# Ledger of designs, part 86: designed miniproteins, single chains, continued (2)

Each design is a single chain, and the fold is of that chain. pLDDT is the mean over its residues in the fold that is shown.

## One batch from the design tools (miniprotein)

Design m6977
Fold by ESMFold2-Fast:
Structure m6977 (fold): chain A 61 residues (1-61)
Amino acid sequence: SAELEALARELLEEEDRRGVALALAGQPVTRDQVIAAVARRLSELTGLSLEEARALVERLL
């Protein structure tokens, strides 16, 4: 749904900002780690399964 996609995009932007900060500190994160973190957060907030949340996140990237 549009609300789920908007939430997923917001969580991705938040994780991307965190990833940039960590990379500047010499602790870069991988794409898979970003997807996993956002999918887990989406699942917690919306009740989607981890598989469904991950699929949604990957569709937006």
Scores: mean pLDDT 82

Design m6978
Fold by ESMFold2-Fast:
Structure m6978 (fold): chain A 93 residues (1-93)
Amino acid sequence: SEIREIAEKMLELLEKILERYPDNTELQKEVDELRKALADDAPPEVILEIMSRALKVATELAEKTDDPELREIVLEMSELYRKALELVGELLQ
């Protein structure tokens, strides 16, 4: 599934953020939920919802830090989420 591949790429980016900010419990929760959804073959709509929450948490973290690498990762996550939205929209047609 293309949505699964996009979600797996977002998971890799989230894990990179956690390596730099290991005490961020909100981000850890979204990483754990995304891993579980992928392991359980959750529906695309559920994966998309988790990706949306993860992007929001990462964006809020980027706003609180002066970390250009984190901002770059958040931009990549935003593009992955946009691609996932288009794919879910196509599946509903």
Scores: mean pLDDT 86

Design m6979
Fold by ESMFold2-Fast:
Structure m6979 (fold): chain A 59 residues (1-59)
Amino acid sequence: SLEQQKKDFENAIKNAKRYEDERLKELAHLGGEEGYKAFEDQQIAEGRKLMEEIAKRLA
């Protein structure tokens, strides 16, 4: 029924939000704030290194 479909959809959204929050907490627990910062710093460094390599090959 339409009512059942609406309930199923709302429950799916709630479950998705809950699992997303749980995953974010798990990632925070693996390294806390320092772990997240280290991860960001690594991403920035890798991105810059990749851009420099591309620039070098284009030159």
Scores: mean pLDDT 70

Design m6980
Fold by ESMFold2-Fast:
Structure m6980 (fold): chain A 76 residues (1-76)
Amino acid sequence: QAQADGEQAIATAEGNIKKAKELLEKGYPDEEVANYITAAGISLVAAEWLLGTDHPGVKKVREEIKKLIEEFEKKR
């Protein structure tokens, strides 16, 4: 269960990251972009708890969220 749930959390985080990037590039309102970034962060926390912080998928998502936040802050 934990492995499957953790993999689903990674997939959910990746989906939210992709959506946030799409909205950011299209110039959607900051609050809408921030909502997807927040959702990605929540899913990352769940994946870290289920799979551990050293899991390759967790590390990848964490770096993607970090880069996305930097891009979002630069645009604000």
Scores: mean pLDDT 83

Design m6981
Fold by ESMFold2-Fast:
Structure m6981 (fold): chain A 87 residues (1-87)
Amino acid sequence: SIEEAIGRLLAGIGGAISAALYAQKGDNEKAAEEGEEGAEHAKLGYELSTTESLKESAKKVYEGAKRAAEAAKKGDNEEAAKYGLEA
């Protein structure tokens, strides 16, 4: 449903923000975990979305969270914080 899609999108945004906050604290392990969780939620939100605008929002959150997780895994916490906040 659209309610489930929105719920997943909001959870994805939360994961991306959490990834950014952990990255700013220097906790790259937690930043990567939160970014990966946010990306998974955003991916589900994309799959559940029935409108183009909601799909585009979910895709943006997915890309931001995914890039934040990848940067954190490489120890680039400044880059991880940047991408997490862009979601």
Scores: mean pLDDT 86

Design m6982
Fold by ESMFold2-Fast:
Structure m6982 (fold): chain A 70 residues (1-70)
Amino acid sequence: SVKDLVKELVEALSGKDGNIDKIVELAKKVKENASDEEIRKEATEVLNAMKDKKATVEQLVDYINGVTSK
């Protein structure tokens, strides 16, 4: 159920059993299965924030590797 997906997403966000990829997957499932517009909006905001965070981490790693490869 959507309620179970939201619970899993909250637990993942609290750091108990989640990483960026798991949080993104759960947020996507909540967005796809929720009929409540407010829940869908919150899931979309989480999804966007996690995508930005993952992209930033990947960009930072690539930048550091590029600078240190003399």
Scores: mean pLDDT 67

Design m6983
Fold by ESMFold2-Fast:
Structure m6983 (fold): chain A 84 residues (1-84)
Amino acid sequence: MHYTIKAPEDLAIIAKAILEEAGHEVEGVVVDAPDEELRKLFEEQGKIVQEALAKLTEEQKLKVAKRIVEHYGVKEEEFKKALE
């Protein structure tokens, strides 16, 4: 299913990674707004994201984590080192 996620950049990246791993098409729209307004927008969309995340396997959750880390330019080896 197609979703549009309106959130701060970091939350938009996380939501997109989760929903796409769950098999959905996602268009992320980064919103520069006060935290209270962004929290309310994400709260409504967060229910969809949380439901998708709950349906992911442990392997799919790891793929989501790797995708997020790679987006910030960190390789899997560096990610494992950061967790120590």
Scores: mean pLDDT 67

Design m6984
Fold by ESMFold2-Fast:
Structure m6984 (fold): chain A 93 residues (1-93)
Amino acid sequence: MAAERALERGAEGARRAVEGGESGDGEEAARGAEEAGRAAREGVEAAKQAKNAKEAAIATGAALLGIGGAVTAGILAKKNGDEEAARRAFEAA
């Protein structure tokens, strides 16, 4: 399902974004945030097209996870002084 794919991509993107931010790798943090942001948008679209509550719940979870990962990466990048990585992460959210 598209919703399940969005959730998997969102989880991986969020993980990369947070790990990159924690390690001071601004490029990895920004790339992970952009992936998480894309998955969040896919989750929103899947939720709009959901035919039942289970599909809607999975899609909503993907959107929230992707947004949270991108925002967290932006905060970590800003703390590390990487303003460009922070900007890219927040724009992805």
Scores: mean pLDDT 77

Design m6985
Fold by ESMFold2-Fast:
Structure m6985 (fold): chain A 81 residues (1-81)
Amino acid sequence: IKKELSDYLNLKLSENPSLAAKLTPEDQEQILNFLVELNEEYNLNLEDIKIYLDKILSAVESGEYSVSEVIEKLNKLIKGE
């Protein structure tokens, strides 16, 4: 799953150069680690995880949130916010 998520993230970043410029390698690793946890801890399928990746990227692209802030918000949502 980590490879599939990494490939999908790279595809999304190649389609959006302005977003790619906002994400450090550390941000990308943080996103991937969070998404892997969703699969391993919550048994979410790859399709559902891709939806969360798209939400993270959209929020970061808006410039209103850091990667850490978006992940915190999504964790609250997944825990029944």
Scores: mean pLDDT 77

Design m6986
Fold by ESMFold2-Fast:
Structure m6986 (fold): chain A 71 residues (1-71)
Amino acid sequence: PTITVTLSNGTKITLKLPETLSLVQALSLLHELEPFVDPAAVAAAREEVRRHETLSTEEFLAILRRHGIIR
């Protein structure tokens, strides 16, 4: 699905996400977000993502919200 999210800095981005993300896809998306958000929040989200083999789009977005990467 295509989803528009608001980053913690107020920037809106549109993400094309599959229904299920691989670990590699989730880590790549976190890397793309690093310049726009708190590096500590990205590091914490990355550790949580690594505990999953696959993530749904909803699970991934929940992790981003939990760590304050998106609003």
Scores: mean pLDDT 79

Design m6987
Fold by ESMFold2-Fast:
Structure m6987 (fold): chain A 85 residues (1-85)
Amino acid sequence: DMEEKIREFKEEAEKLLEKLRELGVPERVLEAFRERVELLLARTELPEGEAVPAEELERVAELNRIMEEHRELLEKAEKEILEEK
């Protein structure tokens, strides 16, 4: 269910962005990721009817890629804070 996956993705992305903000990640970086998420969500919500299974899978894969980028950013930020003198 695409709608359910989008809802889950949005919730997880918002939680991740809040944690990144708490860690002091620059606003520019947060805005860049937020714009990418919003663009993909808009594209997923706007098309209807004629989406083939392959297109749906591609959108899910793109959502997963963006989430992985957010997780990598969080991991890097946490490591940088822990390793800072």
Scores: mean pLDDT 62

Design m6988
Fold by ESMFold2-Fast:
Structure m6988 (fold): chain A 69 residues (1-69)
Amino acid sequence: MMKKVEELKREGLEYIDRGDFLKARDVALELVDMGAYEAARELADRLAGSGAPGAIYAREIRDYIEEKK
């Protein structure tokens, strides 16, 4: 489980670096489904720092985390 979480977090960060915010959002939502809330928040924080499009996806990730708590 830990290895898969780290792999998904790395994939999400790579998507953000490439400007593929939608795929980064999808990876973060998968992390939430796994209970990896800290990794999902880290991706949301990076997306929020990417400007208005990233901020929308960051909000979606954070709302999904609150629903799963």
Scores: mean pLDDT 81

Design m6989
Fold by ESMFold2-Fast:
Order: sequence, then C-alpha cells, then structure tokens
Structure m6989 (fold): chain A 55 residues (1-55)
Amino acid sequence: HMTLGERLKAKMEAEGLTVEQAAERLGVSPETLQAILDGKILISPELRERIEAYL
C-alpha cells in the first residue's frame, strides 16, 4: 500500500516530470510539491482532489 506522496512520485517518474513541472500542473509551488513527496505537510482537500485526479 503506497502513500499519496509515493504514488505521486511514481507517476512523475513514469511520465518523466520534474518537481517543477509537476508543481506547475498541480498549481502549487515546487517547495510545496517537495513537501508532499516527503510526507511533511497536511494536504488541503482541494489539493488532495487535484493530486488524485492527476494520478
């Protein structure tokens, strides 16, 4: 069972996206995206929905 951050990282690697490119697609800063990948932040419901829609 993978965390949201692990699933997002796997999707980015499969598509060859950088942190900056993925952040642009999700409408967040690269710093926020890195924190999501590291599991360091509480994700808002809106951001969670956008990430899950992207996955």
Scores: mean pLDDT 80

Design m6990
Fold by ESMFold2-Fast:
Structure m6990 (fold): chain A 79 residues (1-79)
Amino acid sequence: FKKVEIRITDATGEQVVEAVKVAAEKANEFGAKLEMEVKEVDGKYELTITVENVTEEEAKELKKAIEEASKAKVEVEIY
């Protein structure tokens, strides 16, 4: 099982909402643990999403889904 940490910076509120929605949907589908932290920085947002207890395939699917949905600058680490 893998851990995935996803970081989004310089995001709009809409990008954060879309990323959170997709992350929650995928985590629920996978039966995974999900944690999220949001910070507001100069009218924009920084989002950190941590998902645990996923398979390697699920981790890759989650990464792709969030990147495609948010359309923000996204950094992803798979452990």
Scores: mean pLDDT 80

Design m6991
Fold by ESMFold2-Fast:
Structure m6991 (fold): chain A 100 residues (1-100)
Amino acid sequence: AREEVEKHLLEAARHLSRGRDASQRAGIDEAVRHLDEALRHLQNAVGYLNQGDYEGAIRELQEAQRHAQLGAEAGRSVPEAQEHAQLAVEHLQRAIETLK
C-alpha cells in the first residue's frame, strides 16, 4: 500500500540523515558523500512517486540503496554510522519490494 511505502521511505530518510551526521562527527568524508547521494536519490524517487512513475521511483531507490550500502561500508569503523546506514538499506529494500 502507499502508506507502507511512505513509512519505509520516511524511516530510510531518517536513518540516512542519522548515519550521515554520525559519519560527519567522526570525519569520515567518504561515508558522508555516499549517504548524501543516497538522500538525493531518495528525494528523486519521491518526486517520481508523486508523478505516478513507479519505474523511475524504483530506479532511484535502487541507486539510493547502493549509495547507502557504500556509506555503511565506508562508515564501518563508527558503529552508529554503520547501523543507521544498514537500517536505511533495509527500509529502502522494503520500499522497492512494495512498489514491484
Scores: mean pLDDT 90

Design m6992
Fold by ESMFold2-Fast:
Structure m6992 (fold): chain A 70 residues (1-70)
Amino acid sequence: SEEERAELARALLLLEPYLRARDYEGAREALEAHAAEFSPEVVEGLLAALEVAEEHPERLLGAVELAKRV
């Protein structure tokens, strides 16, 4: 939904500095520290994406760029 996309965008913007530094452990810790601010679905989806982010770093950075266009 629109609400879920806006929430995902906010979470991605929170993680942007870690993702640009390729600090996936730091990104996971930041997401976990702020987990109460987001729906369980957004947190679970981003944690799953972070597990494979090292193999495809461009995917989450692409999602951050799309989030900035919203």
Scores: mean pLDDT 82

Design m6993
Fold by ESMFold2-Fast:
Formats: structure tokens, sequence, C-alpha cells
Structure m6993 (fold): chain A 79 residues (1-79)
């Protein structure tokens, strides 16, 4: 359980950082970047929590990927 929770936390952090970097590359301001990061977190978190409880690494990766895509979509909406 704890190892999967730690993996989930690291995956979430990496996904957030990926979205922040893309937002900066696209010339967004910090408020816009934080909106995209929030969209990533809101999308990833429910699936990530369920996957961590189940010890399902593939489901965790899927949740992170969905979150990153939501963050990137938010960046495209804001620019």
Amino acid sequence: MDDFRRLAERGLQAGQESVRQRGREQGLDEEQIERAVQAMRDTATPGLERAAEAGDREAMLQAINRGVNAGLDTIDELK
C-alpha cells in the first residue's frame, strides 16, 4: 500500500511539472499555468487514489496520463 501511494504521489508530481513546463513554453502566465495544473490534479486524483488502493500500476499510469491530457487541453483553451 505505502509503496503504491508513494509511486502515485511521485507520478502526480511529475505530471504537474510536465503541465507547468508546457504552459511556460506556450507563454502562459502563472495564473493560467496553475489553472492547467489544477485541471491535471482534479482529473488524475480520483483514478490515482483508486489505483493506489488496488495496487494497480497500470491504472495509476492511466490516471496520470488522463490528468496530463486534461492539463494540456486547459493550456490550449487558455492560449
Scores: mean pLDDT 83

Design m6994
Fold by ESMFold2-Fast:
Structure m6994 (fold): chain A 104 residues (1-104)
Amino acid sequence: MKPRITIEIDADGKATVTVEKDGKVETRELTSPQELADAMEEAVRAGEGTLLIYAEDANGNPLVLKLTVEGGRVRAELYEAEKNADGSWVLKKKVSEPVEVPLA
């Protein structure tokens, strides 16, 4: 099975990478820009990965930027989100049309 790589940056700027490979799930905190860049490169080389950036707009509305790497392309989608009582976030609807950029 191809490794599945998910990078999450929360609203406080804390970055986390989760790698799922061969039935093992490993999660680690990314503490430097270099570690984030390395994790993003691994996702690109795997040909399948997701980056989720959790943020708030200028009015405090929760937003999630989702970047998906698949088939040599990056798809960027901005979503309105909702915070659950347990602290989890739910993607509600797309704010903008998806943007796709080919990877060199």
Scores: mean pLDDT 74

Design m6995
Fold by ESMFold2-Fast:
Structure m6995 (fold): chain A 70 residues (1-70)
Amino acid sequence: MKEEMEKIIEETLKRVEELLRQGRLTPEALRQLFQETVHKLSSIPGVTQDDIALAMQRLADRVAELLARA
């Protein structure tokens, strides 16, 4: 469960970093990536809405940190 969630979050972060490197990170692209991530997390058996909310908050914080360094 935790390992699967972490892999999904890391995959999303790699996609954000790739788009940022290419100069293609738009608000729409970021919104779509976050929506895809929520759907993937929701598909994991035994994951609660609170787990998803916490994971998405951590993802948002890590994305904000990446953008602040750019």
Scores: mean pLDDT 81

Design m6996
Fold by ESMFold2-Fast:
Structure m6996 (fold): chain A 98 residues (1-98)
Amino acid sequence: GKEYAEKAKEYAEKAIEAAKKGDAKEAARYTSLAAYYTGKAAEEGDAEGAKEGAEYALRGAREAIKAAKDSEGASSAAAAGVSGAGAVASAMLARGEA
């Protein structure tokens, strides 16, 4: 639970940093990792941590999409966005709100 939420936040912050540097592929990769750990927090019953991780993963996904400038980078950012949305859905289900 708690450890996974902390990892989700850490990777989301790395995704935002990569996006600011114009590295859309690295931003997408870190966003996917943030979503993955958000899902693990939800699986362990840490609904609060999963929600927080999902919010950070979505921020990472939005910044990765903004950084994408070519078709390959845009595709990677879109994949990260889908992963972030999945994490949010998982967190909402864990809280019984979706």
Scores: mean pLDDT 69

Design m6997
Fold by ESMFold2-Fast:
Structure m6997 (fold): chain A 115 residues (1-115)
Amino acid sequence: SEECLTTRNQLLTELEEISKIEDPEVRKQELIKLLKKYNASEEIIDFLENEENLTILAVQSELINLLKKPLDELREILKSEKDTLEDCKKISDPVKRGQCVAKLVAKELLPECLE
């Protein structure tokens, strides 16, 4: 779908610009602002606002990695994802927790890619 392609390309560009911010607190605030713009759930926003910088960095890095994948591969990953936010919260490793949350975020921000 052209809508899926357009939204994915715009989101990737904005995430890559945010990734250039060296101040971790400013980078976190800009990421949260971007996710709110794309209608991320209040539960995801609340989680990210209360999470450590290492987890936030992992969310951002994994989102960029997912969005760089070919659209067919991205769609398969998003459709096969079964973890909930509560499942991700149980992961003690901050990087793995962030990677788990990144897939949930991608799924919420790209509903046109699930059609």
Scores: mean pLDDT 87

Design m6998
Fold by ESMFold2-Fast:
Structure m6998 (fold): chain A 67 residues (1-67)
Amino acid sequence: MARKLLEEAARYSEQGADEAEARGDVDTARKFRQLSEGLRALAPRVTPEEAEGMLRSTKEAVDRALA
């Protein structure tokens, strides 16, 4: 279910934004909040396969930025 996968990706991105903000990295927090909004907006227009790829990419990007 594509919507559920993109909701999960959006929440992961929001958690990354919250952590970045807590560290004082406002620019990274802003980027991940924008990504979260984009993922939610895209949910009706993607396949479950595309959504799985987006979830993986989002987790990787957040983990890399916060390492």
Scores: mean pLDDT 83

Design m6999
Fold by ESMFold2-Fast:
Structure m6999 (fold): chain A 78 residues (1-78)
Amino acid sequence: SEFAKELKENAERYDRAAEVAEQRGMTEVAELFRKASELYRKGAELAEQGKIDEAKRYFDEANKLAEEATRLGARELT
């Protein structure tokens, strides 16, 4: 499914972002990106099962955490 593919791509993207953040000592940012990645991955699994409404809830939660991580990362540079 297209939605499952999008969720998997986001999981991989934020997994990588977490690794980079951790290497830079941004522990809180890394934890939020890892949490987002896990939620995207769980959402992808649900989407593959056809549980689209459940997958959307995971997508929304993951987006919220990814946004928070991005905001915290920007603040660390200030």
Scores: mean pLDDT 86

Design m7000
Fold by ESMFold2-Fast:
Structure m7000 (fold): chain A 106 residues (1-106)
Amino acid sequence: MTKEEIEKAIEELKKQQPAVLATVRPLVAEEVARATPAERAELGRLLLEAAAIADVLGLDQAVVDLLRELARELLGTEAGWGEEEVERLYEEAVRKAKKLFEEWEK
């Protein structure tokens, strides 16, 4: 991905934050209803990574909190992950995202 493509995606995402808050929970619920236990666990990990990226990009805290909540629910119920394990994965994902965006600022 080019820097310009990423900057455009961030701007579009910032403009759509109210719509994301309204739609993400129903969309996740629909996907969960269709998914296997393994696919639900993977969705939980992806949502946690998305929350970390949203946090690093400076998106609305409500968006970050919603993604973290949904990830915690899926990882706890489907993968048997404890709250501490989910928080540790989130911190690692934030650290990785921060490193990636620091490299793009060069």
Scores: mean pLDDT 73

Design m7001
Fold by ESMFold2-Fast:
Structure m7001 (fold): chain A 95 residues (1-95)
Amino acid sequence: PLKFWEELGKDKEKSEELLKELRERAEEAYESEEKLKELIEEARKAIEEKKFVEAVELSLVLQGTGFRLVLEGRNEEKVKEIEEVLLEVQKALEE
């Protein structure tokens, strides 16, 4: 587990605020292909720079957006890009 999540676990209010923010970003990315593309690029940049906390937060946003796109049968190409970047995050965390 990341120290970031452990710290948030001690402060329920901060955890709730973060979850709300991540949910709102996922909603924006679902409604806007430009925002989704920005999130994918931001996540890859975070992996490249080894900003693992940021990469995990962005992966949660992308999972929310991707799941909704799959449920609605929308934007298969972007769903594949989300799957690829999520795998990249997982592999980076293994190092």
Scores: mean pLDDT 74

Design m7002
Fold by ESMFold2-Fast:
Structure m7002 (fold): chain A 76 residues (1-76)
Amino acid sequence: MSEEEKAGVLAALEAIARARAVYEALADAPERERVLAAAEAARAALEEALKTATGKAAEVLRRALAEADAAIEEAR
């Protein structure tokens, strides 16, 4: 992988890790609320990463952001 592509993948994995932490922290909440909170956390992290990402990194992050958006809509 290029360094740019690698940076994008690492940022996406970090966003997923944050989403998972939010989901686990809300263990006592209803499943819908847990999924929504986790997806929103991932989306916020991905949007921040996209502000400075270019090229292949931006492509990886845009795909991850689209998945997060789809998850939020499905959970609503």
Scores: mean pLDDT 77

Design m7003
Fold by ESMFold2-Fast:
Structure m7003 (fold): chain A 58 residues (1-58)
Amino acid sequence: ATPADLRARHEAALANLPKAAEIVSKAFEDMGLPPFDVEKIVKAGKAAVEARLADELA
């Protein structure tokens, strides 16, 4: 894969983080469990994706 391919993949993942976090939180609410903090999940996921991209491009 090229650096451009890796970047595009990670950008797609970042774009999908809010929707993924919302689905997980909603599933927990539907089960009667405490919902996840969507904002914290998105922030943690974004940091992890950006760190991984930096490592793969180094």
Scores: mean pLDDT 75

Design m7004
Fold by ESMFold2-Fast:
Structure m7004 (fold): chain A 85 residues (1-85)
Amino acid sequence: AAAVVEIGDEAIKTGQSIEKENGDAGGASGLEALGSVAKENSTTLTAEDVAKGVEDLAASLKKDGHATGAEAAEALGEKAKKLSK
């Protein structure tokens, strides 16, 4: 679905930006991996599935101290929830 691809593209772009500018490699890798999975499975995943995945990623990154990645994932999760409506 277009919404899943859009969220996936945004996750990859955000991860690349974090890696280049902020150096949060864990946050960057997590976002890029999520985005790749979302784009690869865009016909089988719903926007709700991706929103859940982004929320789980944000919680994991926050627990591991990847604050920049966690904040970016939280923002992406809000966007994904809006697109799932």
Scores: mean pLDDT 78

Design m7005
Fold by ESMFold2-Fast:
Structure m7005 (fold): chain A 110 residues (1-110)
Amino acid sequence: MLTVTLPESVTVPRGGSATVDVTVTASEAATGVGAIGALALDENNKLAGRGASSTSADVAAGGSATIPVTLEALPDAEPGVYTLEVTVVGAAADGRLYGGSGSGKLTVVG
């Protein structure tokens, strides 16, 4: 299993972007670990921000890696605090894909 840990908070201006370092810990060795999606949603599940990683890392069994995720806040997003979910995937030594997700908060300002 991949365990995904986000920073306590991330702040992005409306229509702007920020890079957030996400920590991924692997219970078994994983190659090509990257974030395939990050979504910031309001309480009605409307999209306020989105992102993904452009890079990947290899993680040893019981080890961890930092995956940079670029997040964009939509230009029409209201200022406020949103639920941020990040999904990561990697490959086991046998080629099996496996993943995990983590949750945090995105603050939109402006």
Scores: mean pLDDT 84

Design m7006
Fold by ESMFold2-Fast:
Structure m7006 (fold): chain A 102 residues (1-102)
Amino acid sequence: GSAKLTPEQLEKEINISLVRIMISVEKIAAENYAKLAAESSGKKREQYAKIKALHDETRERLQKILDEMESSDDLEEVEKLFKEAVEIFKETEEEIKKILES
């Protein structure tokens, strides 16, 4: 059925859903890099283990933001938290590239 939400409430629900997707992506990535680390040796194993740990850390940071978004009645604060989640997600990708280039 169609939801009877205001446009602002709908935007909050979309942003919350996007952060949930980001958390799921980070969890899957951490599991995949854990497997890659287990199947690797030497420098490559250490790189994959570091990337796995970064994905776990990012997932925990995103979960805290999600909890704050879900508990907030302030739509402006929810939008600010969403922007922080996007920035964290992008910073993680940049850090992964640095690990792989080292």
Scores: mean pLDDT 88

Design m7007
Fold by ESMFold2-Fast:
Order: structure tokens, then sequence, then C-alpha cells
Structure m7007 (fold): chain A 66 residues (1-66)
């Protein structure tokens, strides 16, 4: 799981979230279609959480600007 997760994360870093396909993940990781889908969802969820935290931080910094 960890190696496949890292490969998918690298694909997202290289191509961007919207440009990574299920087929690319399957080819790069060698996992089944179902497993590839689960890994993609996990990586996307982690990226959304990270983006949310960054947005929240920026919003708090903007709220401090009087």
Amino acid sequence: MDKAYEIVKELFDKYGLKNVTLGQVMKATGVSKETARKIILKVVADQIIKIGDEIDKRLEEEKKKK
C-alpha cells in the first residue's frame, strides 16, 4: 500500500490531480482496478485536507488584517 500510495502521489505532483487517470495508476503501481481507485481516493482526500488546512490558515491571516 505505501509504495503504491507514493507512486500515485508522485503522479499527482507531476501531472496534477485532474490529469491522473485510473489506467495510469494501475500501470504505474501494478495493482487491481479496485485497489487503484481506493488509492486515488485516499491521495485525493489527503490533498483536499491539505488544501483545506492551507485555505483555513490564509483565511485566519486575512481575518487578522484590520
Scores: mean pLDDT 74

Design m7008
Fold by ESMFold2-Fast:
Formats: structure tokens, sequence, C-alpha cells
Structure m7008 (fold): chain A 85 residues (1-85)
């Protein structure tokens, strides 16, 4: 139904916004600990996420792995599973 589609879209946008905020916060927390190579890869993944919104969760997981942020990684993986269910 149109109402179920609207609810799924609202849930998707909420999860995307929450993931984007958590990724941004994690990058800021780990900024001083990253090598130049790791910083470059994070920026590349952020640009890929912007150009491929359907893959935003996959790129967020890769960013979490580069940061070594296990809590962020688990959060994004759980968010992705909720939308794919």
Amino acid sequence: SMEEQKKKEEEKYKLISEVENKVRDAILRHADQLTPEQRRKVLELLEKARRNPDKVFDYAIEIAKLLGDEELRKFVEEAKQKLES
C-alpha cells in the first residue's frame, strides 16, 4: 500500500540520517589517530556514498572498519539488516 511505502521511506531516511550523524561523529573522534592514507580512504568512501545513496550503508560499514570503530560498524550493519528485512 502507499501508506506502507511511506512508512518504509520514513524509516529509511531516519536510519540514513542517524548513520550519517554517527559516521561524522566517529570521524571527528578518531581524526587525530588516522594516518594520511586512512584519511584519504575515508574521504573517498564519503564521496562514493554521496554519489551512490543506495550503497550508503555499505560505505558507512567500510568507514567504521577503517576507523576501528566496532560500535559504529555494528550499528550500521543492524540498520542495513532492518531495511533489507
Scores: mean pLDDT 82

Design m7009
Fold by ESMFold2-Fast:
Structure m7009 (fold): chain A 85 residues (1-85)
Amino acid sequence: DREREIEEARRAVEELVEAGRLEPELAERLLEALERTLEDPSYAPEVERLGHIAYLMTERGLPLEEAEELAERWEERRRELAAKA
């Protein structure tokens, strides 16, 4: 029931935007990426990346630009650690 899961995620994301905890632009990008996974599973890493940015904004209160930069740095570190494992 993938479509229902995406609809539930959409409602949660929209609630965070209404609460002022998540930027509307990021929310739109995240929801678009989630919908794209219905047709192309290769979008799953993008959903994970955008979800991490959303987490940094909602849990740590970081502005969008700083959250994107930090998430990108963590992805680089993760790839480096995976290459060493």
Scores: mean pLDDT 76

Design m7010
Fold by ESMFold2-Fast:
Structure m7010 (fold): chain A 89 residues (1-89)
Amino acid sequence: AAPEVVDTRTEEVTTKSGKKVTIHAVVLRRPDGRYVAHAVATDSDTGVPLAEIRREFDTVEQARAAMDELREEVLKAIDEGKKVLTGLG
Protein backbone atom coordinates (compact mmCIF):
# COMPACT_ATOMS: atom_id res chain seq x y z
CA ALA A 1 0.00 0.00 0.00
CA ALA A 2 1.07 3.62 -0.58
CA PRO A 3 2.23 5.69 2.43
CA GLU A 4 -0.44 7.88 4.08
CA VAL A 5 0.17 11.66 4.37
CA VAL A 6 -0.35 12.64 8.06
CA ASP A 7 1.20 16.16 8.07
CA THR A 8 2.37 18.68 5.47
CA ARG A 9 4.02 22.14 5.50
CA THR A 10 4.81 24.40 2.54
CA GLU A 11 6.59 27.75 2.77
CA GLU A 12 8.55 30.20 0.60
CA VAL A 13 11.83 31.48 2.08
CA THR A 14 14.35 34.02 0.78
CA THR A 15 17.95 32.82 1.28
CA LYS A 16 20.92 35.03 2.29
CA SER A 17 21.82 35.27 -1.43
CA GLY A 18 18.31 36.64 -2.25
CA LYS A 19 17.12 33.39 -3.88
CA LYS A 20 13.45 32.47 -3.36
CA VAL A 21 13.04 28.81 -2.38
CA THR A 22 9.83 26.81 -1.83
CA ILE A 23 10.16 24.17 0.90
CA HIS A 24 7.64 21.33 0.96
CA ALA A 25 7.83 19.06 4.02
CA VAL A 26 5.63 16.00 4.64
CA VAL A 27 5.18 13.28 7.25
CA LEU A 28 4.15 9.93 5.80
CA ARG A 29 2.83 6.90 7.71
CA ARG A 30 4.11 3.63 6.27
CA PRO A 31 2.00 0.39 6.27
CA ASP A 32 4.53 -1.10 8.75
CA GLY A 33 3.62 1.63 11.31
CA ARG A 34 6.85 3.65 10.89
CA TYR A 35 6.94 7.30 9.83
CA VAL A 36 8.94 9.20 7.21
CA ALA A 37 9.74 12.93 7.37
CA HIS A 38 10.62 14.25 3.90
CA ALA A 39 11.63 17.80 2.89
CA VAL A 40 12.18 19.11 -0.65
CA ALA A 41 13.44 22.61 -1.47
CA THR A 42 12.88 23.92 -5.01
CA ASP A 43 13.86 27.15 -6.75
CA SER A 44 10.63 29.21 -6.75
CA ASP A 45 11.46 30.85 -10.11
CA THR A 46 12.46 27.70 -12.07
CA GLY A 47 10.89 24.81 -10.10
CA VAL A 48 14.29 23.01 -10.09
CA PRO A 49 14.92 20.81 -7.00
CA LEU A 50 17.87 22.17 -5.00
CA ALA A 51 17.88 19.92 -1.90
CA GLU A 52 15.91 16.90 -0.65
CA ILE A 53 16.24 15.11 2.70
CA ARG A 54 14.35 12.07 4.05
CA ARG A 55 14.48 10.48 7.54
CA GLU A 56 12.61 7.57 9.15
CA PHE A 57 11.13 7.50 12.67
CA ASP A 58 9.24 5.15 15.00
CA THR A 59 6.65 7.75 16.10
CA VAL A 60 4.64 10.54 14.48
CA GLU A 61 5.78 12.95 17.23
CA GLN A 62 9.47 12.35 16.32
CA ALA A 63 8.71 12.79 12.60
CA ARG A 64 6.80 16.06 13.18
CA ALA A 65 9.62 17.41 15.40
CA ALA A 66 12.10 16.51 12.64
CA MET A 67 10.24 18.65 10.04
CA ASP A 68 11.81 21.84 11.46
CA GLU A 69 15.27 20.17 11.52
CA LEU A 70 14.91 19.04 7.88
CA ARG A 71 13.84 22.58 6.91
CA GLU A 72 17.04 23.99 8.45
CA GLU A 73 19.16 21.23 6.83
CA VAL A 74 17.86 21.93 3.27
CA LEU A 75 18.33 25.70 3.76
CA LYS A 76 21.88 25.14 5.07
CA ALA A 77 22.71 22.92 2.07
CA ILE A 78 21.49 25.62 -0.35
CA ASP A 79 23.37 28.42 1.51
CA GLU A 80 26.58 26.31 1.42
CA GLY A 81 26.18 25.77 -2.37
CA LYS A 82 25.64 22.02 -1.94
CA LYS A 83 23.10 20.05 -3.95
CA VAL A 84 21.80 17.36 -1.58
CA LEU A 85 19.41 14.73 -2.93
CA THR A 86 18.59 12.00 -0.38
CA GLY A 87 15.31 10.09 -0.59
CA LEU A 88 12.87 9.48 -3.44
CA GLY A 89 15.15 10.15 -6.41
Scores: mean pLDDT 78

Design m7011
Fold by ESMFold2-Fast:
Structure m7011 (fold): chain A 70 residues (1-70)
Amino acid sequence: AEPLVVPESKEEALLIADAGVAILHRIIEIKYGNASEEEVKKADELIEKVNQAIRDKDYETVRKLIEELR
């Protein structure tokens, strides 16, 4: 099973929640929009980078990647 990251602060929890919302929104846009294969690939790469940054507790990178997903 993929381990869940447990937030240690309110600010950390809110940032992880924002990342999750941004990811879900991007997945919805791809599934119901006219996204190209290149846009799908870019989104998949960004989502993987967000997940890795959350695991590493690199919240500066998480903030930057959220802006790229929006």
Scores: mean pLDDT 76

